# Ledger of designs, part 76: designed miniproteins, single chains, continued (4)

Each design is a single chain, and the fold is of that chain. pLDDT is the mean over its residues in the fold that is shown.

## One batch from the design tools (miniprotein)

Design m14807
Fold by ESMFold2-Fast:
Structure m14807 (fold): chain A 83 residues (1-83)
Amino acid sequence: LEEEARRLGAEIARALLAGDRERAEELGRRLEALLREAAARDPALAERAYRAAVRGFAEAVAASLEDEEERKRVLERAEEFLA
């Protein structure tokens, strides 16, 4: 579950970076469905999946950047967002 959420987060980030808004929205709906299903079973599962998706998103954004300082900022902002 967390692994799938992480992959979806990363794919959403790549779609947005490519300017593919339609694909990003489609993947976002898939992530929402996954989180809703997880929450129905266990709220703690939904929280872990959500955190995994945010980290996957941030990792994909960071990987697209050439500047090490910008990569560090993206990863730090993701952790702040999850706090």
Scores: mean pLDDT 81

Design m14808
Fold by ESMFold2-Fast:
Structure m14808 (fold): chain A 73 residues (1-73)
Amino acid sequence: SAALEAQRARARALIRERVRRVGLDGLTPEDVREIARETGLSVGTASRLTREVVAELEAEGARRLAEAEARHA
């Protein structure tokens, strides 16, 4: 379990790093395959984690936007 947790944590960090370079909509299937290869996770698991991280970052952006809008109300 600890090894799988470490693999998932590394994958999430790599996904966040890639998003910082290419943007939320910039990730390709090739990026997902590369992350899977680098972490030892299946492509399916890496794809699921990519979707989770993107959703988390989108939610974070939406919260910041709502906060900014509230300050102008």
Scores: mean pLDDT 84

Design m14809
Fold by ESMFold2-Fast:
Structure m14809 (fold): chain A 85 residues (1-85)
Amino acid sequence: SKIDEVTQQLISLSEQAQRSSEQGLRLLQQGDVDAARQKALEAQRLTDQGQALQNQNPYVSSQGRQSLDNSQRSTQELEEALKAV
């Protein structure tokens, strides 16, 4: 269904954002602040795309919403870590 298709797109964007945030945290732990900032920008772009998709499709399943929420949390964790350096 369209709900399933949009939900899968939202999950995919969210997983990409979470992966980018995880890579950013590893880069920051290695002392590569500039590379970590680039990963934070990538994660924010992906979560912004996911939020826009959810706003255009308010009927997406709870799995999609939860995936986006998780990715936004991971992105915020990286942003807060970057503020500490």
Scores: mean pLDDT 89

Design m14810
Fold by ESMFold2-Fast:
Structure m14810 (fold): chain A 63 residues (1-63)
Amino acid sequence: ARAAELLAQADAAEAVAEAARAVAEAVRAQYPDTPEGAVAVAGAEEAAAALRAEAERLRAEAA
C-alpha cells in the first residue's frame, strides 16, 4: 500500500515534468532562434530535473 502510494506520487511528479517540458519545447518550436525560447526550455528542464530527482527519491523510499 505505502509503496504503491509513493510510486503513484513519483509518477505524478514525472507527468508534471513532462508536461512542463512539452510546453517549453512548443515555445521553442515557434521561436527557434530567440533567447526567449531558449530561456523557456532551460527553465523547464531545470524544473523537470528537480521533479525527476524527487520522483527518484520517492521510488527509493518505495523500495
Scores: mean pLDDT 77

Design m14811
Fold by ESMFold2-Fast:
Structure m14811 (fold): chain A 85 residues (1-85)
Amino acid sequence: MEENEKEIEEIKKLVERLKSPDPQARVDAATELAKKVLNASPEVIKEVYDEVLKGLAEAMRDPDPEVQIAAAIAAMTAALKKRSL
């Protein structure tokens, strides 16, 4: 499905953006990942879940406390969404 392929690509780009040298870009990426995951279809979640959680787990160890908090909220959102499927 073309729509799911686009969502998967967008989510993977946000996971890569969690490695940005700009702390604000990392906060924004974690926040957008939470929104994308919350609105994603079960098929998209199945494809990206492990990669998203791995990226967010790394971001929860970020030297910036705002990135740590945003990543923790996003990880909780992803885990709750997966359990609802």
Scores: mean pLDDT 82

Design m14812
Fold by ESMFold2-Fast:
Order: structure tokens, then C-alpha cells, then sequence
Structure m14812 (fold): chain A 59 residues (1-59)
């Protein structure tokens, strides 16, 4: 399992993206492209696209 920490607040710009708060922990499910990942927010269970730039890998 690949975990990442959200390093800055992010507001979803499209219905396919996640809104995240700094300090949230997400599970990285898939690398969609060089700049985006599909992730699950472990606090809410929501799944969506996230810019990789707002994530710091933990595992």
C-alpha cells in the first residue's frame, strides 16, 4: 500500500478531483499521468484525482 501526506490544502477544480486538507493521509491507487494520481482519502473514504505536487509519500 502506498500512502502519502497532503502537504497543502487543495480544492477540487472538477467533479473527478478530491478536495483535500493539509495533513490528510491518502492511499495512492494509480498514477494516472506524470502530474496526477488517483487516490483515496483515508479519513472520508472518497476517491478521486489529485495533483501529485500536493502529496508527500510516506511508505
Amino acid sequence: MVLARVIKDYEAKTPEELTLKKGDIVEVLENVDKEHVLARNLATGEVGLVPGEVLEPIE
Scores: mean pLDDT 80

Design m14813
Fold by ESMFold2-Fast:
Structure m14813 (fold): chain A 68 residues (1-68)
Amino acid sequence: SLAADLEAAEALLSSEPRLTVRRVGDDEVVASGDAPVTRLIGLALRLIGDFPGLEVSVEGDTITVRAR
């Protein structure tokens, strides 16, 4: 389910110690921190591959994941 995928995505992002992960409402997870941009892009690509039903975006120091 999208809810289970969102929980799994939150857990994956929380495994990166350089990121602070927070839930925004019922359908969004935001992760921000001092990780290099190449690492953020790598994490976003993994999220897109592992959770194709989720929307993933990267802007600056932030990865945003949304359930649909």
Scores: mean pLDDT 82

Design m14814
Fold by ESMFold2-Fast:
Structure m14814 (fold): chain A 53 residues (1-53)
Amino acid sequence: MKEEAARDAAEAILKYMRGEITPEQYREAVARAKAAGVTPQDIARAVRELLEK
């Protein structure tokens, strides 16, 4: 679902910034989110939600 794709992309962004995943894994997660119609705003919201945990 779009929300799940946004969350997965947000998790990938955070892990990539921490050096936990490769650039290839990061790009694949973002590409899947884009294919699901996820916008940068959706990803930003998901990042905020993950940080609030």
Scores: mean pLDDT 77

Design m14815
Fold by ESMFold2-Fast:
Structure m14815 (fold): chain A 75 residues (1-75)
Amino acid sequence: LAEQAEEARKKAEEYEAKSREYAKKGNDTLAEMYKALAKLYEQISRAYEAGDVARAEELKRQAELLEEETREIES
């Protein structure tokens, strides 16, 4: 749980960084999508810290769908 929470936190930080990079490039769509991914992984990290595995897994499914959509737009 603690390890999963830390991994989710790292993903949130990575997506926050990507959001800022795309914002600087003027790509508001990708900036917004990466911002949403960062928030989802922050929530996943907090769910694991709270021991709410069911909530963490639900949020992970949402994040994985958004990751797929983001990759399609970025491609």
Scores: mean pLDDT 85

Design m14816
Fold by ESMFold2-Fast:
Structure m14816 (fold): chain A 89 residues (1-89)
Amino acid sequence: EESERVAREVARRLLEGLKQTIEDYLKAYEAVKEGNFELVDELAKKYGISREDVLIRAEAVKRAKEENPDASFGELLDRVLRIERELKK
């Protein structure tokens, strides 16, 4: 029972982390799309990253959506992270 409880808690935290990551990447994309640079700066401060890093995240989301408009956001996340890495090189 305790081992199963620990496994469930680990899985829950991983899923929560994934969901939060997904939501914040989408939030960056929407902020840039709407010209809301105040929200871009808030996201930069929240994660301890630069404004440029938030803009790169937004661009990665935009490109991932353009390449795979019918994909779920979970499927897009792997592509978003790959594009973000490429944009930082």
Scores: mean pLDDT 77

Design m14817
Fold by ESMFold2-Fast:
Structure m14817 (fold): chain A 82 residues (1-82)
Amino acid sequence: MAKETKEKLTEEARRLAEEAARAALAGDEEAAREAARKAEELLEEAKKLKEEGFISEEEFKEVMEAVLAPMARAAAELAARE
C-alpha cells in the first residue's frame, strides 16, 4: 500500500508540476495558478500521509522533488525571459 501510494503521489505531483510549468512558460497565468494550487494540495496530502506513517520522510522528499524540480526550472526560464 505505502509503495503504491507513494508512486501514485509522485506521478501525480510530477504531472501537476509539469502542467503548471508549461502553462507559466506559455503565459497562461490562470492555468499555471490552478495547476500550482493542485500541486500544493497534493503536497499537503503527502505531508499528512508522512505524519500518519503511511509514507516515509524519504518518500515524502521524492514527492516534494517531483513538484519542485519542474517549477524551479520554469521559474528560471521565466526569469531569463524579457
Scores: mean pLDDT 77

Design m14818
Fold by ESMFold2-Fast:
Structure m14818 (fold): chain A 70 residues (1-70)
Amino acid sequence: EEIDKFLEELAKKAGLSPEEIAALKRTVDVLREEGWSDEDLKRFVESAVKAVKNGREHTAELRAQAAARA
């Protein structure tokens, strides 16, 4: 429950899509079943959300640079 709320709040704040949030939830559930601690799960969620956001921002930056040159 605590990790699910943390994941949803962090992912929504970062602007992840419902599909991206659902994928992260499935991954967290698998890792929890494999014996990951709540602390390890929180660190994973933080890293995964940051990676998705950075990938999106990087793509947006490349598109903006291309448009500015055209």
Scores: mean pLDDT 74

Design m14819
Fold by ESMFold2-Fast:
Parts: sequence; C-alpha cells; structure tokens
Structure m14819 (fold): chain A 101 residues (1-101)
Amino acid sequence: EPRGALVRKGKATAAVLVDPDGKATIGIRASPDATEEDIYEAMREAVRLAKEAGAKEITVYVPDNPRTVEAAKKALEDEGFEITKIERAPDGSIVIHAKEK
C-alpha cells in the first residue's frame, strides 16, 4: 500500500505519496500570498519525507509559475536529488522528474 503524508508550512501545502517500488509523487499547492520560504520549506520537508520512506525517484507536480517551480527545483537539489526532466502536464501544471544522486 502506498504511504502518504501532508506537509503544511505557512500557506503552502505539499502532499507526498510513496510507492513500495521506491517512487514518490509530490503535489504542491500554495495560496497567492504564500511566501517563497513557505513553498520551499513545504517542498523540502516533503522531499525529505519521501527520501526517508525510501524514494529513489520523485515526480513533483507544481503550478506553472516561476516562483513555485524554482522553489521545488531548489528543494529537490538541496535534498540530494538530480532533476532529470521538466515537462508540462495536460492541465498546464509543471511536472519535475528527479532521481537520487
């Protein structure tokens, strides 16, 4: 059974789902008045939780805005993940793929 967690930092929320195969999916949502720090800290804790649960690959779904995309990229890199691909989902959100270094 996949394991899930919800991380809230200020006005940013990250949802984490870790599959038994070592893959994690993270979705981040932030209010318009969320700080970059709120977004970064929520994302960083979500990546850390995924890593602690054994995730070797992480896919992150973020809103298509530069602030949230850059915060997510930085959190992944700061937790030891290498970004392998960035693409746009059919709904317009940005999908970031990363693997453990």
Scores: mean pLDDT 83

Design m14820
Fold by ESMFold2-Fast:
Order: C-alpha cells, then sequence, then structure tokens
Structure m14820 (fold): chain A 104 residues (1-104)
C-alpha cells in the first residue's frame, strides 16, 4: 500500500542518515582543519539532498491523506529515485574524500 511505502521510505532515509553521520564523524576524527572544511561542504550538499527527499515524502503523505493517490505515488517514486541517486553520489564522493584524507 502507499501508506506502507511512505513508512518504508522514511525508515530507509533514517537508516541512511545514521550511516552517513557515522561515516562523516569517523572521517572528521583523522582530518586536518582544512580537510574538515571540505567534509563540512560535502555534508552540506548531502544534507540538502536529504532535505529535498524528506520534503517529497511529506508532500506524498499530504496527498495520500487528501485521497490524491496518483499524485502521492508519483512523489514517492521521485523520492525513491532521488534516495538511490543520493546513495550513489555519497558512495562515490565519500570514497574519494576518504582516500585523500587517509593518505599518510
Amino acid sequence: SLAERIEALRQKVEEFKKEYDSKVNELKKIATPEQKKQIDEFKKVMDDYIKDIEALIDRAEEHYKQGNFDEAEELLGEAEFKLNLMKMIFDTEFWYLKKQIEKE
């Protein structure tokens, strides 16, 4: 159901946020002050993606509550697509950033 998809997607976003925060905080422990600024800039970009995805889920839930099921389904599909894209961007950009910072 759409309600189950909304709940499942919210859970996936929260799971990503926990993993993301954990990895970023761990990387900051070994970073120089200049590298910490680069990590913070990366974090700002990721936080903006998360905010956009959460806004799509909130709009989908509002449409669902109003009985606008087609609009809710479209917005959920967009949020699911953007979450997968964000995870791919995170894996790529974070791996590169980590590789630079972990060089002795």
Scores: mean pLDDT 88

Design m14821
Fold by ESMFold2-Fast:
Structure m14821 (fold): chain A 64 residues (1-64)
Amino acid sequence: GPGAGVLANVSREEAEERAREVAKRNGLPGSVVVEAKNGKEAGEKARKAALETGKAALGLVLPE
């Protein structure tokens, strides 16, 4: 959905900043970053978080 996305190869601080920008752009009440091991897990966790919280949610793929 418009408040969910996936990021890789960025710091958690950069991911949190991008999540705040997504929240502002989409008029959402806040943002959250959820960590994952791969893009599929990141996308699934981000969509679930966005649906449960109503906030912008970005799944951050952790470096291996």
Scores: mean pLDDT 80

Design m14822
Fold by ESMFold2-Fast:
Structure m14822 (fold): chain A 105 residues (1-105)
Amino acid sequence: SALEEALADLDRALALLDKAIEALKAGKLEEAKELVEEAAKIAIKTALKYIPDVRLAIGRVLDILGLLLEFKRAIDAGDLERALEELERMKKLIEELKEIIEKEN
């Protein structure tokens, strides 16, 4: 079903963020950036495709883009602690997207 596809895509995004956290802890900054960008792209695509409220969908896309920007700024500043905090916020936002899409059922 479309719902099962959406939830699977968001689970893939969450798995990519978990890999990004491991990459950051290992000092693999470029790998972490690529993983987070892929997770953000999946979450944005899923929000736009599966949230019928256009204003809510756009709001969630802007939230994801804002967290991605703050994550990149933290990495460029060498602030690993802040980068990890921004990834945890992005994970929470993606979990909230799962709840929104499931409730649309």
Scores: mean pLDDT 89

Design m14823
Fold by ESMFold2-Fast:
Structure m14823 (fold): chain A 77 residues (1-77)
Amino acid sequence: ASDEEKAEGLAGSLASAAEGSEKAREAVLNAKSLVEAAEAVASLGDEESKKAAVEEANSLSKEAQEKALEKAKKEAK
């Protein structure tokens, strides 16, 4: 998958988590980076999910990370 497709998927996952949980919503809205948002949301679940989410976010280009974070925050509002 392209960086854009991965960014879209991760943004959607973060937005979905925010819809299901007020803590996840606050974590996404207050995050300063995609990695921070992914780590904070995944920390509400299990350690394996946290590791996978952080690794996925770090695998993206800086541009894709910024785009995904903005999209996740927009959907979480």
Scores: mean pLDDT 75

Design m14824
Fold by ESMFold2-Fast:
Structure m14824 (fold): chain A 80 residues (1-80)
Amino acid sequence: SPPHLSIEEQIQRLVDAAVASQDEEAARAALESIREIVENHPEIAEFAIELLERALPVWEERFPEVAEEARKLIEEIRKK
């Protein structure tokens, strides 16, 4: 079945879910889902980076390790 959400909407929802998460592991799982989407859809990379960079201050306050994973993801996306 075709997806009902655009790739941009999928990434936006994952970032929003990760930012809203009260569970560090759930936030990390959302980041891994974002990684997989960007790997399959390189055209969305710049949009994903912008959303992740906007979310960084929230994660730095709540889950510093999630913030480091997000920075690592941003750098990995930029290298491709």
Scores: mean pLDDT 80

Design m14825
Fold by ESMFold2-Fast:
Structure m14825 (fold): chain A 61 residues (1-61)
Amino acid sequence: AEEEVKELVKQGEEARKQGDLAAAARAYGQAGTLAYTKLGNTELADELFEQAARLGIEAGG
């Protein structure tokens, strides 16, 4: 569970580095969902969802 969240965050960072903001937003969103549902970590989930939302807005331009 925690390892899966870390892997998704890493995928989001790599996608952002490659300029694929839409893929980065999806990865952070999935990481946030796992942090909330599997880890019960609402603070981490909120942070990840905020990053996903910001990246999604940037990808839409």
Scores: mean pLDDT 80

Design m14826
Fold by ESMFold2-Fast:
Structure m14826 (fold): chain A 90 residues (1-90)
Amino acid sequence: EEELKAYEKIIKENPNDATAYVNLGLHYLEKGEYEKAIEAFEKALKIDPNAPFVPAVYEMLSIAYEKLGDEEKAKEYREKAQKVLDEMLS
C-alpha cells in the first residue's frame, strides 16, 4: 500500500516517468491484479518505447495475459520481447 502510494505520487509529480509505471505494473502483477498491471505496463511503453526495460515489460505483459487466459496475447508479447532484444543487439 505505501509502495503503491509512492509510485502514484511519483507519477502525479512526473507523469512521463516510465520507470514509475513499470514499478506500478510489477506491484499489480505481484498482487494478482493482472488487468491493472497490463494498463501500467502499456503506459510505460507509450512513454518510452525504446527504453532498456522494454523487453522485460513485454515478458511481464506475456505473463499477465497468460494468467488471464489470453494465450494469443501472451504469445504476441513473447514474440515482441524477442524482436526488441534482437533490435537492441543490432
Scores: mean pLDDT 81

Design m14827
Fold by ESMFold2-Fast:
Structure m14827 (fold): chain A 65 residues (1-65)
Amino acid sequence: MLSEEQRQQLLETLRLALGRLSDEELRAQMAAGLLALGFSEADAAAVLAAADGAEALARVEELLA
């Protein structure tokens, strides 16, 4: 599991990205980040399947909780 500090830092970074990246780019970055953190391919696929960047972020927040 990520530490609370690492989780907060990651979520802040992703929130900043919501206004700067397209939904497709944001989903791809979130999925790649989850895989790098040791999450399953199924978890990454769930984030990629999100309808928009905000839904993808919500899924990441749920996985990190």
Scores: mean pLDDT 77

Design m14828
Fold by ESMFold2-Fast:
Structure m14828 (fold): chain A 62 residues (1-62)
Amino acid sequence: AAELEERARELVREGKEHERQGDYATAAKLYREAARLYEEAGNPEMADMLQERAERLEKKAA
């Protein structure tokens, strides 16, 4: 529903801010949570993109 996508967008916004600050671990966690909400909302394209971004950031954090 619209509420799931709205919460997902808020998590993406927070994730982008953490990514800009170099907090890649927190950004990846936020992107993974947003991806889950997008999947539940019926938007698998956005979910896949966010999961891929999270995986790249997790590698940077290591």
Scores: mean pLDDT 84

Design m14829
Fold by ESMFold2-Fast:
Structure m14829 (fold): chain A 77 residues (1-77)
Amino acid sequence: NAEKGEELEKEAEKAFEEGKGEEAIRLYVQSADYYRKAGKYEKAAEAYRKAAALAHMMGKDELSEQLEKEAEELEKK
């Protein structure tokens, strides 16, 4: 699961570089989910925060706040 998380994070970075912001958000969230399942909570929180930052840049403030809350909950573990 951590290996899949790393793969999805790289795909998210590439999607962002290609201007595919919505796709990048989706891929970072999927990466975070795989890191969470692998018990890599700090990597999962970081991936959620990257998704939140992109959501904020795209004017999706409610989604950004939700993703930041997911990261905060993981950082408590």
Scores: mean pLDDT 84

Design m14830
Fold by ESMFold2-Fast:
Structure m14830 (fold): chain A 80 residues (1-80)
Amino acid sequence: MKKSLEELIEEFKKELRKLKEEAIAAGLSEAEIIELLKQKANKLVSDYLERHPDASDEELAAFQRAVAEEVAKLIAEVRA
């Protein structure tokens, strides 16, 4: 059963936000949280490319943009 692009994007946004909250609860520094989020985002993009080699340029662009936007929002929240 293959999840839709929209479902995958929403799950990845939830995973990134959960990771941020868990890292804050664990007492990680701002710099450590930001690096952890960047590493997770890079892995999510890499895993998507490996699992969806048939993805169109539009699907890849949409996925990468959605992940990048969520990471930017979470980094801004951590710095605030």
Scores: mean pLDDT 79

Design m14831
Fold by ESMFold2-Fast:
Structure m14831 (fold): chain A 81 residues (1-81)
Amino acid sequence: MEEARELLAKGEEAYRAGDLEKAIEYYRQAAALASQARDWELLAEALENIARVEEELGRHESAELYARLARLARELARRAA
């Protein structure tokens, strides 16, 4: 899980630097690792960040899809607790 959290941090650094495409790339990698590990809280966090960046890129349909996936991941995290 440390690797996935490190990828989230790299995504946030890219986002602050204005490199939105690079931020999405790191967040997608973090989401993949979190999904593999069934870390639903971390998956939700990564998907929420992707949704935010997609919205800033004007990709509203993609942003809504990722937001819905994030809500599902939050529900899975709640059930796993």
Scores: mean pLDDT 87

Design m14832
Fold by ESMFold2-Fast:
Structure m14832 (fold): chain A 113 residues (1-113)
Amino acid sequence: MEERIEEARRRLREVAEKIAEKLGVEAELSERVVESDGNTLVVLTMTFKENGIVVKLVLNTRDGRITLGGVGSEILSERGFMKAAPKEIEQKIAEIGEELGLDPESVEGLRRE
């Protein structure tokens, strides 16, 4: 399991670096390991401080698939609501995810209005 987690972290960081490069902005990366129903998921969260965008990547260690777990924004204290990421940014991230071979269903979810 630990070898699969190490490989998963490596793959997620590679994908994250490519996303940041294509967006032309620096991202803060954080990683966590989540265990659910005997399955181990590695979650990498990218936070783009310049535009307040958060991208979550999830790798399933059983099948090695990487999914887009979410694209969103930080909570806006002034409005008390979670601000949605600009549609243009969501679409760009979906296009990058498709190019990088991320799970098609998760990518398609971002393209829906």
Scores: mean pLDDT 67

Design m14833
Fold by ESMFold2-Fast:
Structure m14833 (fold): chain A 61 residues (1-61)
Amino acid sequence: SGMSDEVLKSLMEAGKAFQEGDAEKAIKILEETAKKLEKEGNYEDAKQVKFAADVIKKKAK
């Protein structure tokens, strides 16, 4: 599996926030995780997390 534990944890925490009605918090969790991954040089995982944030943005609209 190419997905890191950090990505999985971030997706789970964001999913919980979204389920609780806090789409803004869910997006922030994913965007902060993506920035951290980019600083670590993990651009592929960062792209996946950014994509998840974009999906939530479209659903929250």
Scores: mean pLDDT 80

Design m14834
Fold by ESMFold2-Fast:
Structure m14834 (fold): chain A 109 residues (1-109)
Amino acid sequence: ELEERLERIVAETTARLDALAAEARATLDPAQAAAVERLVALAKGGLQALKDLALAGASPEELRAAKGTLATLLAERGAALGVPADVRDAILAIFEEGGERIVRAVEEA
C-alpha cells in the first residue's frame, strides 16, 4: 500500500520533469537543453532515493532533512551545469513538491 503510493508519487513527479525537459528541448539551445536533461535525471534519482529511504523506515523528519540536502545539491549542480535560473527553479519546485508528497505519504501510513 505505502510502496504503491510512493511509486505513484515518483511516477507522477517524473512525468512532470519529463514534460519540462521536453519543453526545454523545444525552446532552448542544444547545450542548455542537454544541461536541463542532466539536472532532470539527477532530480529523478533524488526522488528514487527519498522513496527508498521511506520504504526503509525513515521518519518524516529524516525524509525532510534528506529532501533539503538533495534540493541544495540539485541547485548547486543545476548552476554548475549552466541550467537557466527559471528552468532550474521550476525543476527544484517539482522536486520539492514530489518530495513533500513522499513525506506526507509516510506521515499517513
Scores: mean pLDDT 90

Design m14835
Fold by ESMFold2-Fast:
Structure m14835 (fold): chain A 69 residues (1-69)
Amino acid sequence: FGKPTREEVLATLGLAEVGILRAHKPSEEEVVEVVRRVRERLPDDEEVLEALLETARELGHEEAVEALE
């Protein structure tokens, strides 16, 4: 194994942000903002986007679900 790429580091940080989001029951506005930030940094990272989508669905934030679809 070599050094982690910038993309791998950003993906790890994205998953950490999702974990923090789940822990404190965020507002829909906070979830939408995290989704936009993650999409700007990691537009093709399916793992982070899937974790955000699942979190938004569990919280019932329909606007955030639409932003992820």
Scores: mean pLDDT 64

Design m14836
Fold by ESMFold2-Fast:
Structure m14836 (fold): chain A 73 residues (1-73)
Amino acid sequence: GLKKVEEKIEELKKEMEKLIKEGKSLEEIEKEFEKKLKEFHKEYSSSLSYKELFLFIAEATEIYIEAKKKLKA
């Protein structure tokens, strides 16, 4: 449940930080981010509560916003 959401958020955060450090473009980061969100929804939407899904989406969105800010700096 919640622990799985936290694990997947940490994985997403590390992956986004890696892509930024590797000098990937915003377009490439957006594509990878969208792919990860779709994979998470496909795998976990039937096994997680609405609150857990909402938490993942909210935290994933913050990770993406932070990544965009780092790329523009």
Scores: mean pLDDT 80

Design m14837
Fold by ESMFold2-Fast:
Structure m14837 (fold): chain A 51 residues (1-51)
Amino acid sequence: GEKITSPLNGKEFEIYEANGRYYVISLDTGSIVGGPFNSKAEAKEAALNYT
């Protein structure tokens, strides 16, 4: 999936797509931390605002 680094805290995430839905995976823990989302933009927004 697409990798995203938070500009606020340096945490890294991957956006994973399955069956037209999007999930946020923490690359630090390997766990799903967000989703399902209806769009990639929503998943990216969730990743950037994760604290």
Scores: mean pLDDT 79

Design m14838
Fold by ESMFold2-Fast:
Structure m14838 (fold): chain A 68 residues (1-68)
Amino acid sequence: SRELERERRSRELAREIVEKLEKAFEENAKKLLEEYKKNKTEEIEKQLKIYIEALPEEKQKEFLRELK
């Protein structure tokens, strides 16, 4: 039973880390998208795509639509 508690805690910590990373990448993608709309450069587009690739598929689709 103690092993189950340790596994649960480890999964909770991993989930929290993933959620924090996804939120950070989404916020960075939003900032880069705003900059891309102001100044469409290949450098900004490349950085934006890197952050988008780290997001869940549905969020990726939303950002990719904005790049048209």
Scores: mean pLDDT 77

Design m14839
Fold by ESMFold2-Fast:
Structure m14839 (fold): chain A 62 residues (1-62)
Amino acid sequence: AAEAFLEGGRAFHAGDYEAAVRHFEEALAQNPAFREAWLNLAAALRKLGRDEEAARAEAQAA
């Protein structure tokens, strides 16, 4: 979870939002209660214009 989350953050800062989504999804597969990974997944999805999926990810963080 932690390693995949860090890789997601690195991809996001590099502007590779598709890779960021994959890494955050990997972190969430290991720990579905990882609130910050849900929020970061939502941010990456919004950068890709996937706003409906981003809203669903934000709901999981609540």
Scores: mean pLDDT 85

Design m14840
Fold by ESMFold2-Fast:
Structure m14840 (fold): chain A 67 residues (1-67)
Amino acid sequence: GQVFADALVEELERRGLPDIAAEFRRLYATKPLAEAVHEAMKRLREAGVDAPTVLHEAGIRAAQAEA
């Protein structure tokens, strides 16, 4: 989970979404990854961002980091 969590934070910050990145970091510190990701998806949708694309890009980065 940590590699994906780090990749998601980097993707959110790269996209200019530091508030969502900070909230995800706080959630992941105290909650399972699935719950933290679910809340991040909800925030992205509320902000009008393509949440599935953000998660897909984070997943690609995580897979490359584990190689």
Scores: mean pLDDT 81

Design m14841
Fold by ESMFold2-Fast:
Structure m14841 (fold): chain A 60 residues (1-60)
Amino acid sequence: MSKEEYRKAGENAEKAGKEALARGENVMAAFYFDEAAKSYEKAGDLEKAKEAREKAIEAR
């Protein structure tokens, strides 16, 4: 995948995490935020990756 594709994957995972939080699905939200963080790291966006990891920790 290209860096742009990884960035889009991170954005999609972050959206899924937010939707899971809205439904009270904390375990699923943490999973999606972890996936977003991995995608942002592969995209080279370390700041967004860090923010996504923090959201995953908060969702637990």
Scores: mean pLDDT 82

Design m14842
Fold by ESMFold2-Fast:
Structure m14842 (fold): chain A 75 residues (1-75)
Amino acid sequence: MATPEELAEAQRKAEEIAAQFVKDNPVIASATARVVEINGQLVVEVEAVGTPDASQDELNAVTIRLARAANEAAE
């Protein structure tokens, strides 16, 4: 199980990755990341909001990459 300090650090890393993805990907207007503990493992749930000009395919592709990067950073 994660300590409160480990959970807070994982949350901070996940939020930094989400913020970086917003900066690096013009199809994202905003993104949030939330760390949860499932079966003793830290997992990051991500939500991305696209810009009005973003295609759904582009938004989906970036959201998948964000989820992967955030989960890797939270390990």
Scores: mean pLDDT 79

